# Designs tried in a protein design run: designed miniproteins, single chains, continued (4). Part 23

Each design is a single chain, and the fold is of that chain. pLDDT is the mean over its residues in the fold that is shown.

## One batch from the design tools (miniprotein)

Design m12772
Fold by ESMFold2-Fast:
Structure m12772 (fold): chain A 84 residues (1-84)
Amino acid sequence: MLRVGDETELYDAEDRLLARLRVAAAPAPGESDEEYEARLAAALGRLGDTLAALVAEGLSDEEILARLAEVAAELGFEFERVEL
């Protein structure tokens, strides 16, 4: 089962790093550091919820990673796969 470990890292069931997310979005004008972090946390939470739903559907790791890359791009992240 895939999981989000740190804020920008995705791991498999054996805790192997599969992908990293890079934040491409800047803080909005007048947005505090705390508000910006909360907004990023909400976006990463959505990615985590998507991951959990795809795992529950029985999709392969490859299919899950492809779907997460699409969602990450919508949220202003660059999705970088790591092969081990």
Scores: mean pLDDT 67

Design m12773
Fold by ESMFold2-Fast:
Structure m12773 (fold): chain A 96 residues (1-96)
Amino acid sequence: SMLEELKEIIYKAIKEKDYETAFAILSAIAIMLQKLGKTEEGEELLKRAEEAIKEKDYEELKKIADEALEIVSSLSEEDQKLVVKGAFTAYETVKE
C-alpha cells in the first residue's frame, strides 16, 4: 500500500530525528487535506506539526502522523492518490 510506504518513511524520519523530512511530508499532507475540503483538520495538523518540530517532540510527531494518515485513509481513492503524490513530492524535494 502507498499509505503504508508513506507511513514507514514518516516514522523513519521521526525516529532518526530528521525533522526537516518529517515536517515536509506532514505539512504536505496537511495542505492537501485543506485543499480537499478538510480545511479545519488540515490547519490543525499543520499547526501541531510546526509546534512539535520546534519542540522536537517525537511522541507528538508520531501521533500527528497516525492521525493524518487515518484521515487520508478515510478519503476517496482519487483524493488519497492526490495526498500521497503531494507527500512524496515534498519528500523528494527535501532530499535534494
Scores: mean pLDDT 85

Design m12774
Fold by ESMFold2-Fast:
Structure m12774 (fold): chain A 66 residues (1-66)
Amino acid sequence: GWLDLFLRFDTDGDGRLSREELRAMLKSLGMEHLFEEYFKALDKDGDGYISGEEFADFVSKFTPFV
C-alpha cells in the first residue's frame, strides 16, 4: 500500500519525504517526469517536505478506490 511505499523512501525516518526521496520514489515507478508537478501539489505547506498525511491525501484523491 501507500504506507509501505512511503516508509521505504523515508530514509530519515522522520515521517516526511524530502524532495530527493519523492523524486527517487517516482523514478522507481517510471514517473520521474511528473516530479515537479507532484511535488508542488503535495507540498501544501511550502516547507519543502511531504508529510505522511499529505501523501495519503494525495493518493486518496488520485486513486478514489484506495
Scores: mean pLDDT 72

Design m12775
Fold by ESMFold2-Fast:
Structure m12775 (fold): chain A 61 residues (1-61)
Amino acid sequence: MEKEKKIDEEVNKLAAEEQSRVQRHYRELKARDPERAGFEATRLAVEAAQNVVKKRKELRK
């Protein structure tokens, strides 16, 4: 359905924004605490994936 295409567009935009945000946050964290940055990189990636899923769910409501 047409709504699915609009959802994909919104989700793709959010995914790009989340990738940029994760990279920036990781860079900032690495400057503050490089030892913790490795673990936080994994957590940030999971959070970004969850945000994409949440956005898709919200748009389908």
Scores: mean pLDDT 74

Design m12776
Fold by ESMFold2-Fast:
Structure m12776 (fold): chain A 66 residues (1-66)
Amino acid sequence: SPPVVVRVPVPDSVSDEQAREAARAADEKFAGRATVTYDAEAREFIVTAPTLEEALEAAAFAVRLA
């Protein structure tokens, strides 16, 4: 099955630096299960994982940390 990609908007109260650090920490935490990056132009986290459940778990972690 193709990987699932989830895009999650970052609140305006969160700086680009905070969002990048949150994405980095989430990417490290979910290494081997999901990838997490931050798109500064869109102000969104981009999460890729084999399943929607795994993608949403990693996305929630990044949002909570930011």
Scores: mean pLDDT 87

Design m12777
Fold by ESMFold2-Fast:
Structure m12777 (fold): chain A 90 residues (1-90)
Amino acid sequence: SEPIKKFEEVLKKVRPNATREALLAELKKAGIELTGYDEETQTFWAKVVNEKGEPLYFAFSLGATIPDDLDAEVEARSKKLEEALLELEK
């Protein structure tokens, strides 16, 4: 999806020696809005608006280091969240 492609471009600009401040600055330039932050997990929640004006939310973590494939980490976290929600509905 286009929002994920923009996120990948931001990560490519700040890797491998990305600081939190450098990442946040590049996200702002790419039009990605931060909506929340969890300090314990170092997880950021981000919002991107699609062509129809619908908000799309996704999460990413800096962890100790930025992973080589952050898309895989974001996708894995989204899948874990969906699985946890499905378990709660049982």
Scores: mean pLDDT 60

Design m12778
Fold by ESMFold2-Fast:
Structure m12778 (fold): chain A 72 residues (1-72)
Amino acid sequence: SPPAFEEEPFSERERRGDARLEAEKTYERLLKEGVSEELAERIRLRLQGKETGAKRSTIQREVEEEKREREE
């Protein structure tokens, strides 16, 4: 069992675990779509450390901008 001194209690770590799994799935999907590993990693980290309410449209814009920069 974790000590009481932990910065993140058990419930917070569980939510982080779920976010990590979703972030990993997103990371794999983005790589298959041809997104750069660096962008996919940034999105993965964002999903782990950022608000869950981040708009999908914002993430999509960043992905599309990166793709355009790589192809242009």
Scores: mean pLDDT 61

Design m12779
Fold by ESMFold2-Fast:
Structure m12779 (fold): chain A 97 residues (1-97)
Amino acid sequence: MITLGPKGLELAKSFGFNSSVLSFQEVLEFFSKLLQEGHVLFDGEKNTSTFVFPDGTKVTVNSTSIEDLFKAILEWMKQQGWISEEDYQLLLDYLNS
């Protein structure tokens, strides 16, 4: 069960989620909507990928791999307290499947 921090809760509410606690299925839906509303910028010369969150927050990875970018987004969410370490590992395993 994933408990969103204040910024994650605000974004989740903008996507139609009315709870600070999400089931794993609701987390997958939230992440899908986050990716749909956000933007990905690739810079082949610098070998970087940047995800721009709907609120303008940026997460950059030194890779042009979309999988590396998704892992960086999840790590950033964990570091900000949006998701727990346990939920981070579950989502990471899902992305590697």
Scores: mean pLDDT 71

Design m12780
Fold by ESMFold2-Fast:
Order: structure tokens, then sequence, then C-alpha cells
Structure m12780 (fold): chain A 60 residues (1-60)
């Protein structure tokens, strides 16, 4: 998946993976792509890790 696609779905993938709760998910949905990427970086997640989480999310 592309960086754009991963960041557009960031709230869902982090919620499904247990990194954020429902309230944090709602906040993430309101963030810009750059702010979402910064949030993931603060969680210790790089783009390769985010892509792996997104693939897992899509596989259910």
Amino acid sequence: PSRREVLENLADILYAAGYVDEEERAVLEGLSPAEREAFARQMGLDMAELRALYERYLAR
C-alpha cells in the first residue's frame, strides 16, 4: 500500500491493532496526513511497520 493510503486509514489500523482507544481514533481522524505520520512516529511506528499493520488489518 502507498504512504497516502496507509495514512488515510491510520485511525482504523491503529485502533484494530490496539494502539489507540475510540476517543484517540476520533482525534486521529481529524488530523492532517503530516500530523498522523508524526503521531505514528511518536508511537514508535515507522512507515514499514504501518504498512505491515495495514496489510494485517485488510486480511482481518
Scores: mean pLDDT 85

Design m12781
Fold by ESMFold2-Fast:
Structure m12781 (fold): chain A 97 residues (1-97)
Amino acid sequence: DEVRERARKIIEEHRSEMSEELREQVRRQSAGVGEDGRLALELLGIIRAIIEKIVKKDTEATDEEEKELYEEILEKYPFLPEIKEIADELARRARAE
């Protein structure tokens, strides 16, 4: 399954973006879900961890500076839309289980 293999590779490469607390939250949320649901939640956790870098810098930023920061982060992490797409497909599969 190409989608699951891609998800596992992304998780392996980017799990370290998540704080220990966020990893624990994701693990707790994925308890009792199937493989597709677990992978989707881990991918969403990675997206959340990257977005938190924007939010943390936003504590001192104006709305305009926040938008510029979003563009800068997306330029640095252009794979975020791909991760979201894979997570959405896995979540869809999890609902069909």
Scores: mean pLDDT 71

Design m12782
Fold by ESMFold2-Fast:
Structure m12782 (fold): chain A 89 residues (1-89)
Amino acid sequence: MKITAVSATVEYKDGVGVASFEISAPEGAQIEVYLVEDSKVTKLDAEISRVGGNTYRVTYTFSPEELEKLKKQTGKEKFDINLLVVIKE
């Protein structure tokens, strides 16, 4: 098991926020993504796709409700979020 801290920028499109990044993991690895807010960690249902070799693209689409909560916490419309990526195997 490997845990990696990732910072990703949320981009706003059509009333939803999108965060996308690439990560390196062995072929066939299970990848889980967690949002880190202060002392709270929440698992995200992120879309994970292999883009080549050991590289995977992670994409998460925030609901309008999730995005508004983050905007209130940060005071910004474009902001970086802190993520934990858990790689199993």
Scores: mean pLDDT 77

Design m12783
Fold by ESMFold2-Fast:
Structure m12783 (fold): chain A 58 residues (1-58)
Amino acid sequence: SIDDFLARAEELGFPVLILYEDPNGNLKGVRADSLEELRAKIEELEAQGATIGDVIPA
């Protein structure tokens, strides 16, 4: 869930890299510098049909 990724990012500290798979099966990454940015980017990606794989240190 999104809450699991937010908790993961808080544990790691910002900045983080969101690893995701787009609707065409391409593996991509995008940076987030805060919890608000991370939430907004995950919600946008899921709305576009992407699958969030992980959140890692940037």
Scores: mean pLDDT 87

Design m12784
Fold by ESMFold2-Fast:
Structure m12784 (fold): chain A 79 residues (1-79)
Amino acid sequence: SGDAEAQRLVMEAQRKVRQAQALIDAGQNYDQAIQLAQQAKDLATQAQQVPGASDEIRQRAAALQQQADDLIAQAQQLQ
């Protein structure tokens, strides 16, 4: 089912968001933080497009996409 695929993508996006946030919080590797956040955004977008994804998963994916956008903007300002 689409829920299993969408959940996998959401979990990967969450991991990438956490990695990007950790780099920003450490004040290092902002280029890598942007790359990780961009990967998280792409994964979250893919999760929203999975056929049969539940509303709950789509909402989590949308929140992750927004978090990724915020991290990209923050890291770009710090470069």
Scores: mean pLDDT 89

Design m12785
Fold by ESMFold2-Fast:
Structure m12785 (fold): chain A 78 residues (1-78)
Amino acid sequence: ATPEEVERAIAEGRRVLEEIGELAKKYSDNPELVEKLAEAARKVLGAIGDAALDPSNVEKMRKAIEEARKTIEEVKKE
């Protein structure tokens, strides 16, 4: 991946983490939803770290971001 692609993907991952944090605050009275969001955040954070150390992991990071977005949408439906 190009350096620009890695940088954009990391920025997107950070935005997803921010959205997860906002939703966790909104659903703070529901521990099960908060735990779902925390699990998604942990996966995205790990993938960002991996991609920052090795750009070949950028595709794995994109997949982690996609999975986190699906979790966000599922939480919004509950």
Scores: mean pLDDT 80

Design m12786
Fold by ESMFold2-Fast:
Structure m12786 (fold): chain A 100 residues (1-100)
Amino acid sequence: DEKYKKMLELVKKAKEYMSEAKELLEKGGKKEEVQKKVEEAAKYLLELGELTSEEVRKKVEEAVKLALEAAKSSLEEAGKLLQEAMEKLGEAEGLAVEDL
């Protein structure tokens, strides 16, 4: 299914950018660089939301909210919010598989 393949690619890209943001935070990177990575992840999560069922979309919207809050937060708080966003994205991925 091409739609499912597209959804998996969007999840992969969002996770990659969130992981890069987390790595930058752990290495004491600049807030502006972390924010840029989080905003890129949020773009992919928003696109994923357009392709999913209501239940999956709700989890994606929760992940987007957490990712955007991370971009606006202190570096310490951003790490926790990024982890929560990744957890919500994992839940959304699981639900998407069930919805097929």
Scores: mean pLDDT 80

Design m12787
Fold by ESMFold2-Fast:
Structure m12787 (fold): chain A 85 residues (1-85)
Amino acid sequence: SKREELLKAARKLGLEVVTVTPNDTVTVLAKDKEKIEEFHKLAKELGFKSLTFQLTENGEIIELVNEVSEEERERALEVIKQALE
């Protein structure tokens, strides 16, 4: 399935998949900006909208790509905050 291929790619690239929705949106969190960009290209080819965040070495979250609704963005940020606790 497209979802299985997406999750397999995220694991190979060392990305944390935060959410995948029935609306074909995917949220990822990773330290490596180049790997996030590679993932974004694949997600787009598979028909997914992306929301991507970089986690910096000092613990900051930087939003890189946002192709999702504001509601979906807020939900993803809540999941990230809970995961970092």
Scores: mean pLDDT 83

Design m12788
Fold by ESMFold2-Fast:
Structure m12788 (fold): chain A 80 residues (1-80)
Amino acid sequence: SEEEKLLEEFKKKVEEYKAKINAAKSVEEVEKILEEFKKFADEIMEKMEEANASDEVKKEMQELYEEFVKLAEEKLEKLR
């Protein structure tokens, strides 16, 4: 389904952005990566709405989003 395709695309990008966060060496780099990820997540969420994605799929996406944000915040704490 379209919603499953969007969720898999989101999962792949989450892993890609996690690698970028882990490689980041400055607060500025982490903040830039986080901003780019949030823009990407907003675009996928818009597509999810257009596809009438289930609440279950949207919840899984939100959980992945929150896990990524927490990872980025932990990285920011380590660099401060």
Scores: mean pLDDT 86

Design m12789
Fold by ESMFold2-Fast:
Structure m12789 (fold): chain A 84 residues (1-84)
Amino acid sequence: SQAALVEQARALIREAIEHIEKAIENIDDEKKAQEYIELADRHVQQAADLLRQLDEDARRELEPALRELQELVQRFHEKLQAKK
């Protein structure tokens, strides 16, 4: 059960990262960037919900992926602000 939740959360985090990367690549196409960010936000919300069900050891396994996700979200916001 825990292992399955970890793998599901990891997959959602990975998908969110991919979508944010695509949003950054398409930052000049506002509609396309927005679509990718909406997909990423949904996956992030689902991953966060799963993380609340995990024990300490399982949550620690996901910390590097979560840090990467948070750093990428910050980079997206920085690029978006620079565009304005």
Scores: mean pLDDT 84

Design m12790
Fold by ESMFold2-Fast:
Formats: sequence, C-alpha cells, structure tokens
Structure m12790 (fold): chain A 68 residues (1-68)
Amino acid sequence: MLTEEEVRERVEEARKLPAEEARRAASELMHQVDQDYRAGRLSEEEYVRIMTMVMELYEEALERLKAE
C-alpha cells in the first residue's frame, strides 16, 4: 500500500521528468491507488486526498504534452 507521504514524494519526483514520463508515472500511481481502494486498504477520505494529488500531476503532464 502506498502512503500519502510516499505518493507526495513520487509526485514531486515525477514533476521533474519529461511530460510523457510524468504522465505514465501518474497513470501507474492512479492504478495502484485505485487497487488499494477497491481492496479496502484506503478510506474514502484517504482515496480522495491521494487521488486528487495524482490526478493533478496527470492533468499537468497532459497539458504539457498538448502544448506544441
């Protein structure tokens, strides 16, 4: 299970990556977080906080990729 602290660290590291790699990292994190939530390892409140953080990274990366 990923902790909120671990997700924060990975998000900060991913922001330093090229846009495509950052998008991939965000997608992988979203998948892991969703799996943990479905398995009952995260509360709804924890899921919302963590997922919001990861989705922000994903949206930032997509915006960078679309800016030609």
Scores: mean pLDDT 80

Design m12791
Fold by ESMFold2-Fast:
Structure m12791 (fold): chain A 100 residues (1-100)
Amino acid sequence: SELEFIKELKKIYEEFLQKLNEYIEQHPEDKEFVLSLYKEIQEILDKILEAIYAKDWESAKKYLKELIEFLKEKSKTANEELQKILEELIEKLKELLEKM
């Protein structure tokens, strides 16, 4: 159902944000980079949610794939600790995509 998908997506994202906050506390020099990353992720997530509210599962799947590819590209230039956080998010999003 749409509500179950939204609930699972929000839970995945909330856990990710907690890890990003912990990362910034240890790496305050990366704060601007992480905030930029956060804004770009939020923009794609908003598109996914709008598609789900419209019951447009084709577009929701497309945007979720775009988010996964975006995160893969960002992980290539991230340090080891941030890369691990991004890779965990990618894995959870891929599992969610398989349920669609």
Scores: mean pLDDT 87

Design m12792
Fold by ESMFold2-Fast:
Structure m12792 (fold): chain A 84 residues (1-84)
Amino acid sequence: MDLKFTGEEARRLTTEELAALIKDEEKAKIILSALYAFLSDNPDASDEAVGAAFNELLKRAEELKDANDAAKIFEEAYKKAVAE
C-alpha cells in the first residue's frame, strides 16, 4: 500500500486514523508521538521536510522498537530533507 503524506496531512493525522491505515495501533502511537514531540520543539518546521521525514519513518516502521527510535529516525530524515 502506497502510504505517502504531505507535512500538512501528517500534522492533521490522529492516532486512530494512522492505526486504521497501517493496521497497527501501537506503531501508530509510536510514530505520531515522535512527530508531535518534534513539532512541539520545532513549531516552525518546514512542511516539505516534515512530510519527507514522516514518510521515511513510515517506510521504516518495522524497525521501530519505541518512541525514542522513531524520534531519532524522524530527526535524521528531517535534517537530510532540509539540507536538500
Scores: mean pLDDT 80

Design m12793
Fold by ESMFold2-Fast:
Structure m12793 (fold): chain A 78 residues (1-78)
Amino acid sequence: KKRELELKAIAHVLRAVGYEIEGNYEEAGDSYFEAALLDLETGDKERARKWFEKAISYYRKVDPEKAKQVEEEAEKLL
């Protein structure tokens, strides 16, 4: 099932890139956040950190309060 989780993480990253192109920053943030959680579950903390950083960056553009909450959650998980 590790390969399935890795493929799901990649799928979420691809969706996030699609949302970025469309300017849907909240959806982009949500998709990067889901990718981060999946990579964290498979033990890839480096990729998880990268996706958390992208998610937080996009949330800051549309919802600074949510960005702060996600940043605190990421710090607890990493």
Scores: mean pLDDT 83

Design m12794
Fold by ESMFold2-Fast:
Structure m12794 (fold): chain A 58 residues (1-58)
Amino acid sequence: SAEVERLAAFLEAQGVPASAARAIAGAAYKEAQENGGDEADAFRLAQRGATDYLRRAA
């Protein structure tokens, strides 16, 4: 979806590889929907996922 692609592009700009960025963005959107959250909630979850990924990859 356009929203997942937008989040993935944002994560890639932070240095997350494309495949990981798409997976993190997709998971964040799914979790936000399951919790009745909005696009801002999905963005927060995606940023947290990216930070955790980059910390582990370092």
Scores: mean pLDDT 82

Design m12795
Fold by ESMFold2-Fast:
Structure m12795 (fold): chain A 62 residues (1-62)
Amino acid sequence: TDANNALDVVGTVLSKDPTGNGVLSEDELDLIKKGLQSVGVNLPDNIRTIKQLNEYVDKNLS
């Protein structure tokens, strides 16, 4: 997964629940982790919700 695809995956997940109250599925977490690793970002194991993902992405990719 290239950088553009990684950001597209993250953006798609966040756009479906911008409030961040949803819990990420294992499949979604796996795709996001692999996508972010392609741009040199390692997703911490404690990221479980869309809100936590949004906060992490905002601080590390914004």
Scores: mean pLDDT 67

Design m12796
Fold by ESMFold2-Fast:
Structure m12796 (fold): chain A 95 residues (1-95)
Amino acid sequence: AVDEAVERVREIAELMRELAEKGVTFPRKPGTGVLTFEVALDDREAGRAVHVLAAISGEATPEQYRAVADGMEAAADELRAHPDRYIGRAVTAFV
């Protein structure tokens, strides 16, 4: 599950960078000041879950998408380096 969590977090980081390059805002929620992404992986055999959260406040700008991507890449590196610290815990990046 940890390798799957790292891969999934990296996929979202790549998506955030692509959205920044294309100038796309996603998702757009008028009247809400927070955009949240969560990756949750369940390792039923180990009785553990890995949760990775990323949040953007307000309308997403290219700079905020890049900041989320950087935070998610850092979270992926931390999960890979120290998996035992994050199995059954949330890893969070805020922008």
Scores: mean pLDDT 61

Design m12797
Fold by ESMFold2-Fast:
Structure m12797 (fold): chain A 75 residues (1-75)
Amino acid sequence: TRDQLIMEALEAGSKAVKAAKAGDVETAKKYVEELRRLAEELESLGLHGLARLMREIAKDVEEEVKKLEEEKKKA
């Protein structure tokens, strides 16, 4: 249902942010992929505002992951 998809998206967003803050790059990447998939599904249902929010969270988490990966390459 729409409500289940919305709840799944919000949970994935929360988990992506928490993983990035914890330095868990692999978990953060997994939830970024889920957020992008969920954003496409939300957009197909006409939930454009929520889809945009999910893409913004995914972008922010990807930028944090990139910084963490760059730090690992320099170590």
Scores: mean pLDDT 84

Design m12798
Fold by ESMFold2-Fast:
Structure m12798 (fold): chain A 76 residues (1-76)
Amino acid sequence: MKVIAVGTPEFVERARKDPRVDAVAEVSPSANLFQVLAAMRFAGARPGDRVIVDKSLPFVARWARRQGMEVVVEEV
């Protein structure tokens, strides 16, 4: 199981310093679904992984839950 942090540039920069985080996926607050999926795939997100999601991106949290990932939502 990997722990992947997904969020805006500021959120991702903070997440990179967290030793619990294995990978990061940076997305724009205005990113479309394709850009989000590309970022998640590049980070190596898989069903069963844990995803820490920036609170400003609730649609990412919903997508990850549908893929069978554990989701934690945090603020920047």
Scores: mean pLDDT 76

Design m12799
Fold by ESMFold2-Fast:
Structure m12799 (fold): chain A 82 residues (1-82)
Amino acid sequence: GELTKRLIELAKILGIKVPESLLKTGKMTGEEAAELIKEILLKLGASEEVAESVKEEIIKKFGKKLQDADEVIEFLNEYIEK
């Protein structure tokens, strides 16, 4: 979806490696998503504490199950707006 495309573009601009599954299918595991989002947050100047907290919440919600990346991004947006 649109959110997935924006995430991929942001990661590429920041020099962060995107999971192959995300590039080919638009899907990734919660663990892959958590690591990608943590790296993006750190590159954008977030503290290690904030980045790790976001990573843990993504893993808690999605775990090892293959997820549509748009759903992970929507969850992240909701979590940040709390």
Scores: mean pLDDT 77

Design m12800
Fold by ESMFold2-Fast:
Structure m12800 (fold): chain A 79 residues (1-79)
Amino acid sequence: SAELQEAARRAREAYEAGDYRAAAEHLVEVGKLLQEQGDYLGAAIAYYEAARMYERAGDLEAAKRAREQAHKLIAQANA
């Protein structure tokens, strides 16, 4: 969708600018949109990427939550 492409573009632009918190937030948006579409594996990948960005931003609690969400989505993809 155009919304998914825009969120992914904003994540990339934030990453290139060194704004890892904004990159993580846009990757969470990508993950939510993919989950709504039933793409659980794609959503899990987006949440893992968000966790890496939160770690680079120094937000270890947000990184932990993003990883937990990715694990739940992988379990759902394998059901």
Scores: mean pLDDT 90

Design m12801
Fold by ESMFold2-Fast:
Structure m12801 (fold): chain A 78 residues (1-78)
Amino acid sequence: SSEVARQAQGVLEQALEEAKKAEKEGDLDKAIEILEQAKTALQQLAQDPSLSPSVKAWAQAKADELEKKLKELKEKKK
C-alpha cells in the first residue's frame, strides 16, 4: 500500500542520515550496522506477498542501492 511505502521511505531517509553522521564521526562499524538493518527491512518488504508489485520493486531497488553502499563502506574499513 502507499502507506507502507511512505513509512518505509521515511525510515530509509532517517537511516541514511544516521549512517552519514556515523561516517562523518569516523564510526564505519555503526554506519555499516545502520545500513545493514535498513537493507534487511527493505528485503523483507520486497518478499511480502501482501504488497503491490510496484512497492516490492521499489523496496528491492533500494535494498540493491544499500548493498552497493555497504560494499563501499566495508572497503573503506580495511
Scores: mean pLDDT 84

Design m12802
Fold by ESMFold2-Fast:
Structure m12802 (fold): chain A 68 residues (1-68)
Amino acid sequence: SSREQALEFKNQGDEAFNAGQYDAAIDAYSKAVDILEAIPEKTKEDLQLIESISVQALRAAVEKVLGA
């Protein structure tokens, strides 16, 4: 399902983030959000997941800028 595919990309993003690979994390998180945003009838859980992943992507972008 689209939700399962998005969760796979979220997991890839989390792994990349934990490895300090912030560009890869941003790419994976962005793909997860794109898949979830394409769902025409979003549940409350879908919207919460988009928000959560978007925050994680912003954290990765901040870490990238700071050179951490």
Scores: mean pLDDT 86

Design m12803
Fold by ESMFold2-Fast:
Structure m12803 (fold): chain A 67 residues (1-67)
Amino acid sequence: SIKKLEEEIQKQLAAFEEQKKALEAQRQQALADNAPQSVLAELDKQIKALQKQIEEFLKEAAEKLES
């Protein structure tokens, strides 16, 4: 069912957005706490990795919907 696939895609995308929001909140807290540059760099790395995963997921989802 295309509808079930669309629901799965939306559910996973929502989960990714919550993870990204949590990492961005951690980064803001680290800034407020005057955390070392290394901590901020690690959080930036995690946010970029998650964004890449979201992009790959959306690409795969689009391919499945067109098939």
Scores: mean pLDDT 84

Design m12804
Fold by ESMFold2-Fast:
Structure m12804 (fold): chain A 57 residues (1-57)
Amino acid sequence: KSDLSDETIKKVAEMVGVSPEEVLNAPSDDMKVNEALAEVLAAQAAAGRAAARELGA
C-alpha cells in the first residue's frame, strides 16, 4: 500500500469489519481490503467534488 491517510484506513477497516491495524498488516492481494479501499477512495473523490461545488456555486 502506498501513502494512505489514517482516515482512509479507518473507513476501509469499518467496511471490512476489522481493526485499522489489520488493514495495515493485510497482504496486498487481500480482495476484501482492495475492494473496500477502491470504494472508500471513490467516495472520498465524490465528496471532494461535491464540497468544491458547494463552495464555488
Scores: mean pLDDT 71

Design m12805
Fold by ESMFold2-Fast:
Structure m12805 (fold): chain A 84 residues (1-84)
Amino acid sequence: SELAGRALEEVKRRLEAAGLEDEVAFLNDRIEYYSTKAGLSYPVAVAVALFAVSRRLKEKGHEELAEYVRRRAEELLAEAQRRE
């Protein structure tokens, strides 16, 4: 999905700007897991992976970034559901 790709690039850019390379690696791992192992569609896999990253960011005290990532995840999930 073009929308999922753009959201992913923007989130990765923000994580990298914050020096959170471990979270970028975790995001890439979760997308691969959800799309290949769990068999989710790419936009849903990206949304679920972003929710997982948002939770980790919140646990590490990056609350503002966590909220940003959570909102991107919600937008992607809503867009995927809208196609029904």
Scores: mean pLDDT 85

Design m12806
Fold by ESMFold2-Fast:
Structure m12806 (fold): chain A 95 residues (1-95)
Amino acid sequence: EKEKLLEKMKEELLKLEGVSEEGVENVVEDIKELAEKRNMNVEQVEALLKMVLLMAKAQQNKDLSEEVREELLELLRKAGFSDEELEEFRRVLER
């Protein structure tokens, strides 16, 4: 089930303009490693993958609005990140 989600994410990322195949493989590997280290369940992995896709689309469109930032943070919360970790992510997104 997790493997199917990762494969779908790889396909969606490859559809984006300006994304290299090597870059997509690196992102997929990073997600796998993070999910394994944090013992993420299927729902948490799905939320993390949706966050990565949203971030990639926002970067392509040069549109990191407040609504997009809040949606990214909500997906990270669903992926099992703590309030302290979400505060650090919010600071990074504001830079």
Scores: mean pLDDT 75

Design m12807
Fold by ESMFold2-Fast:
Structure m12807 (fold): chain A 77 residues (1-77)
Amino acid sequence: SELEENLKRAEELLEEAKKLLGVESEATRYARQAKSLLEALIEGDPVILKVAEAEGETLETAKKYLEKAEKLLREAE
């Protein structure tokens, strides 16, 4: 599924950002946010889903976090 594909991408970006920029970098933070949001959407936890819906956090939001992480990682290379 698109959610699962983006989750794998988030996991790969998170590990790369941690190795290259450190655990507290902005790139690592965005990758972590994307992973967390995607995991919540896949899991379907009612509490997490209600919070995400109220904040407008969707698959598109997760994709934006991934784009930011990739851009920051590229700029650091």
Scores: mean pLDDT 76

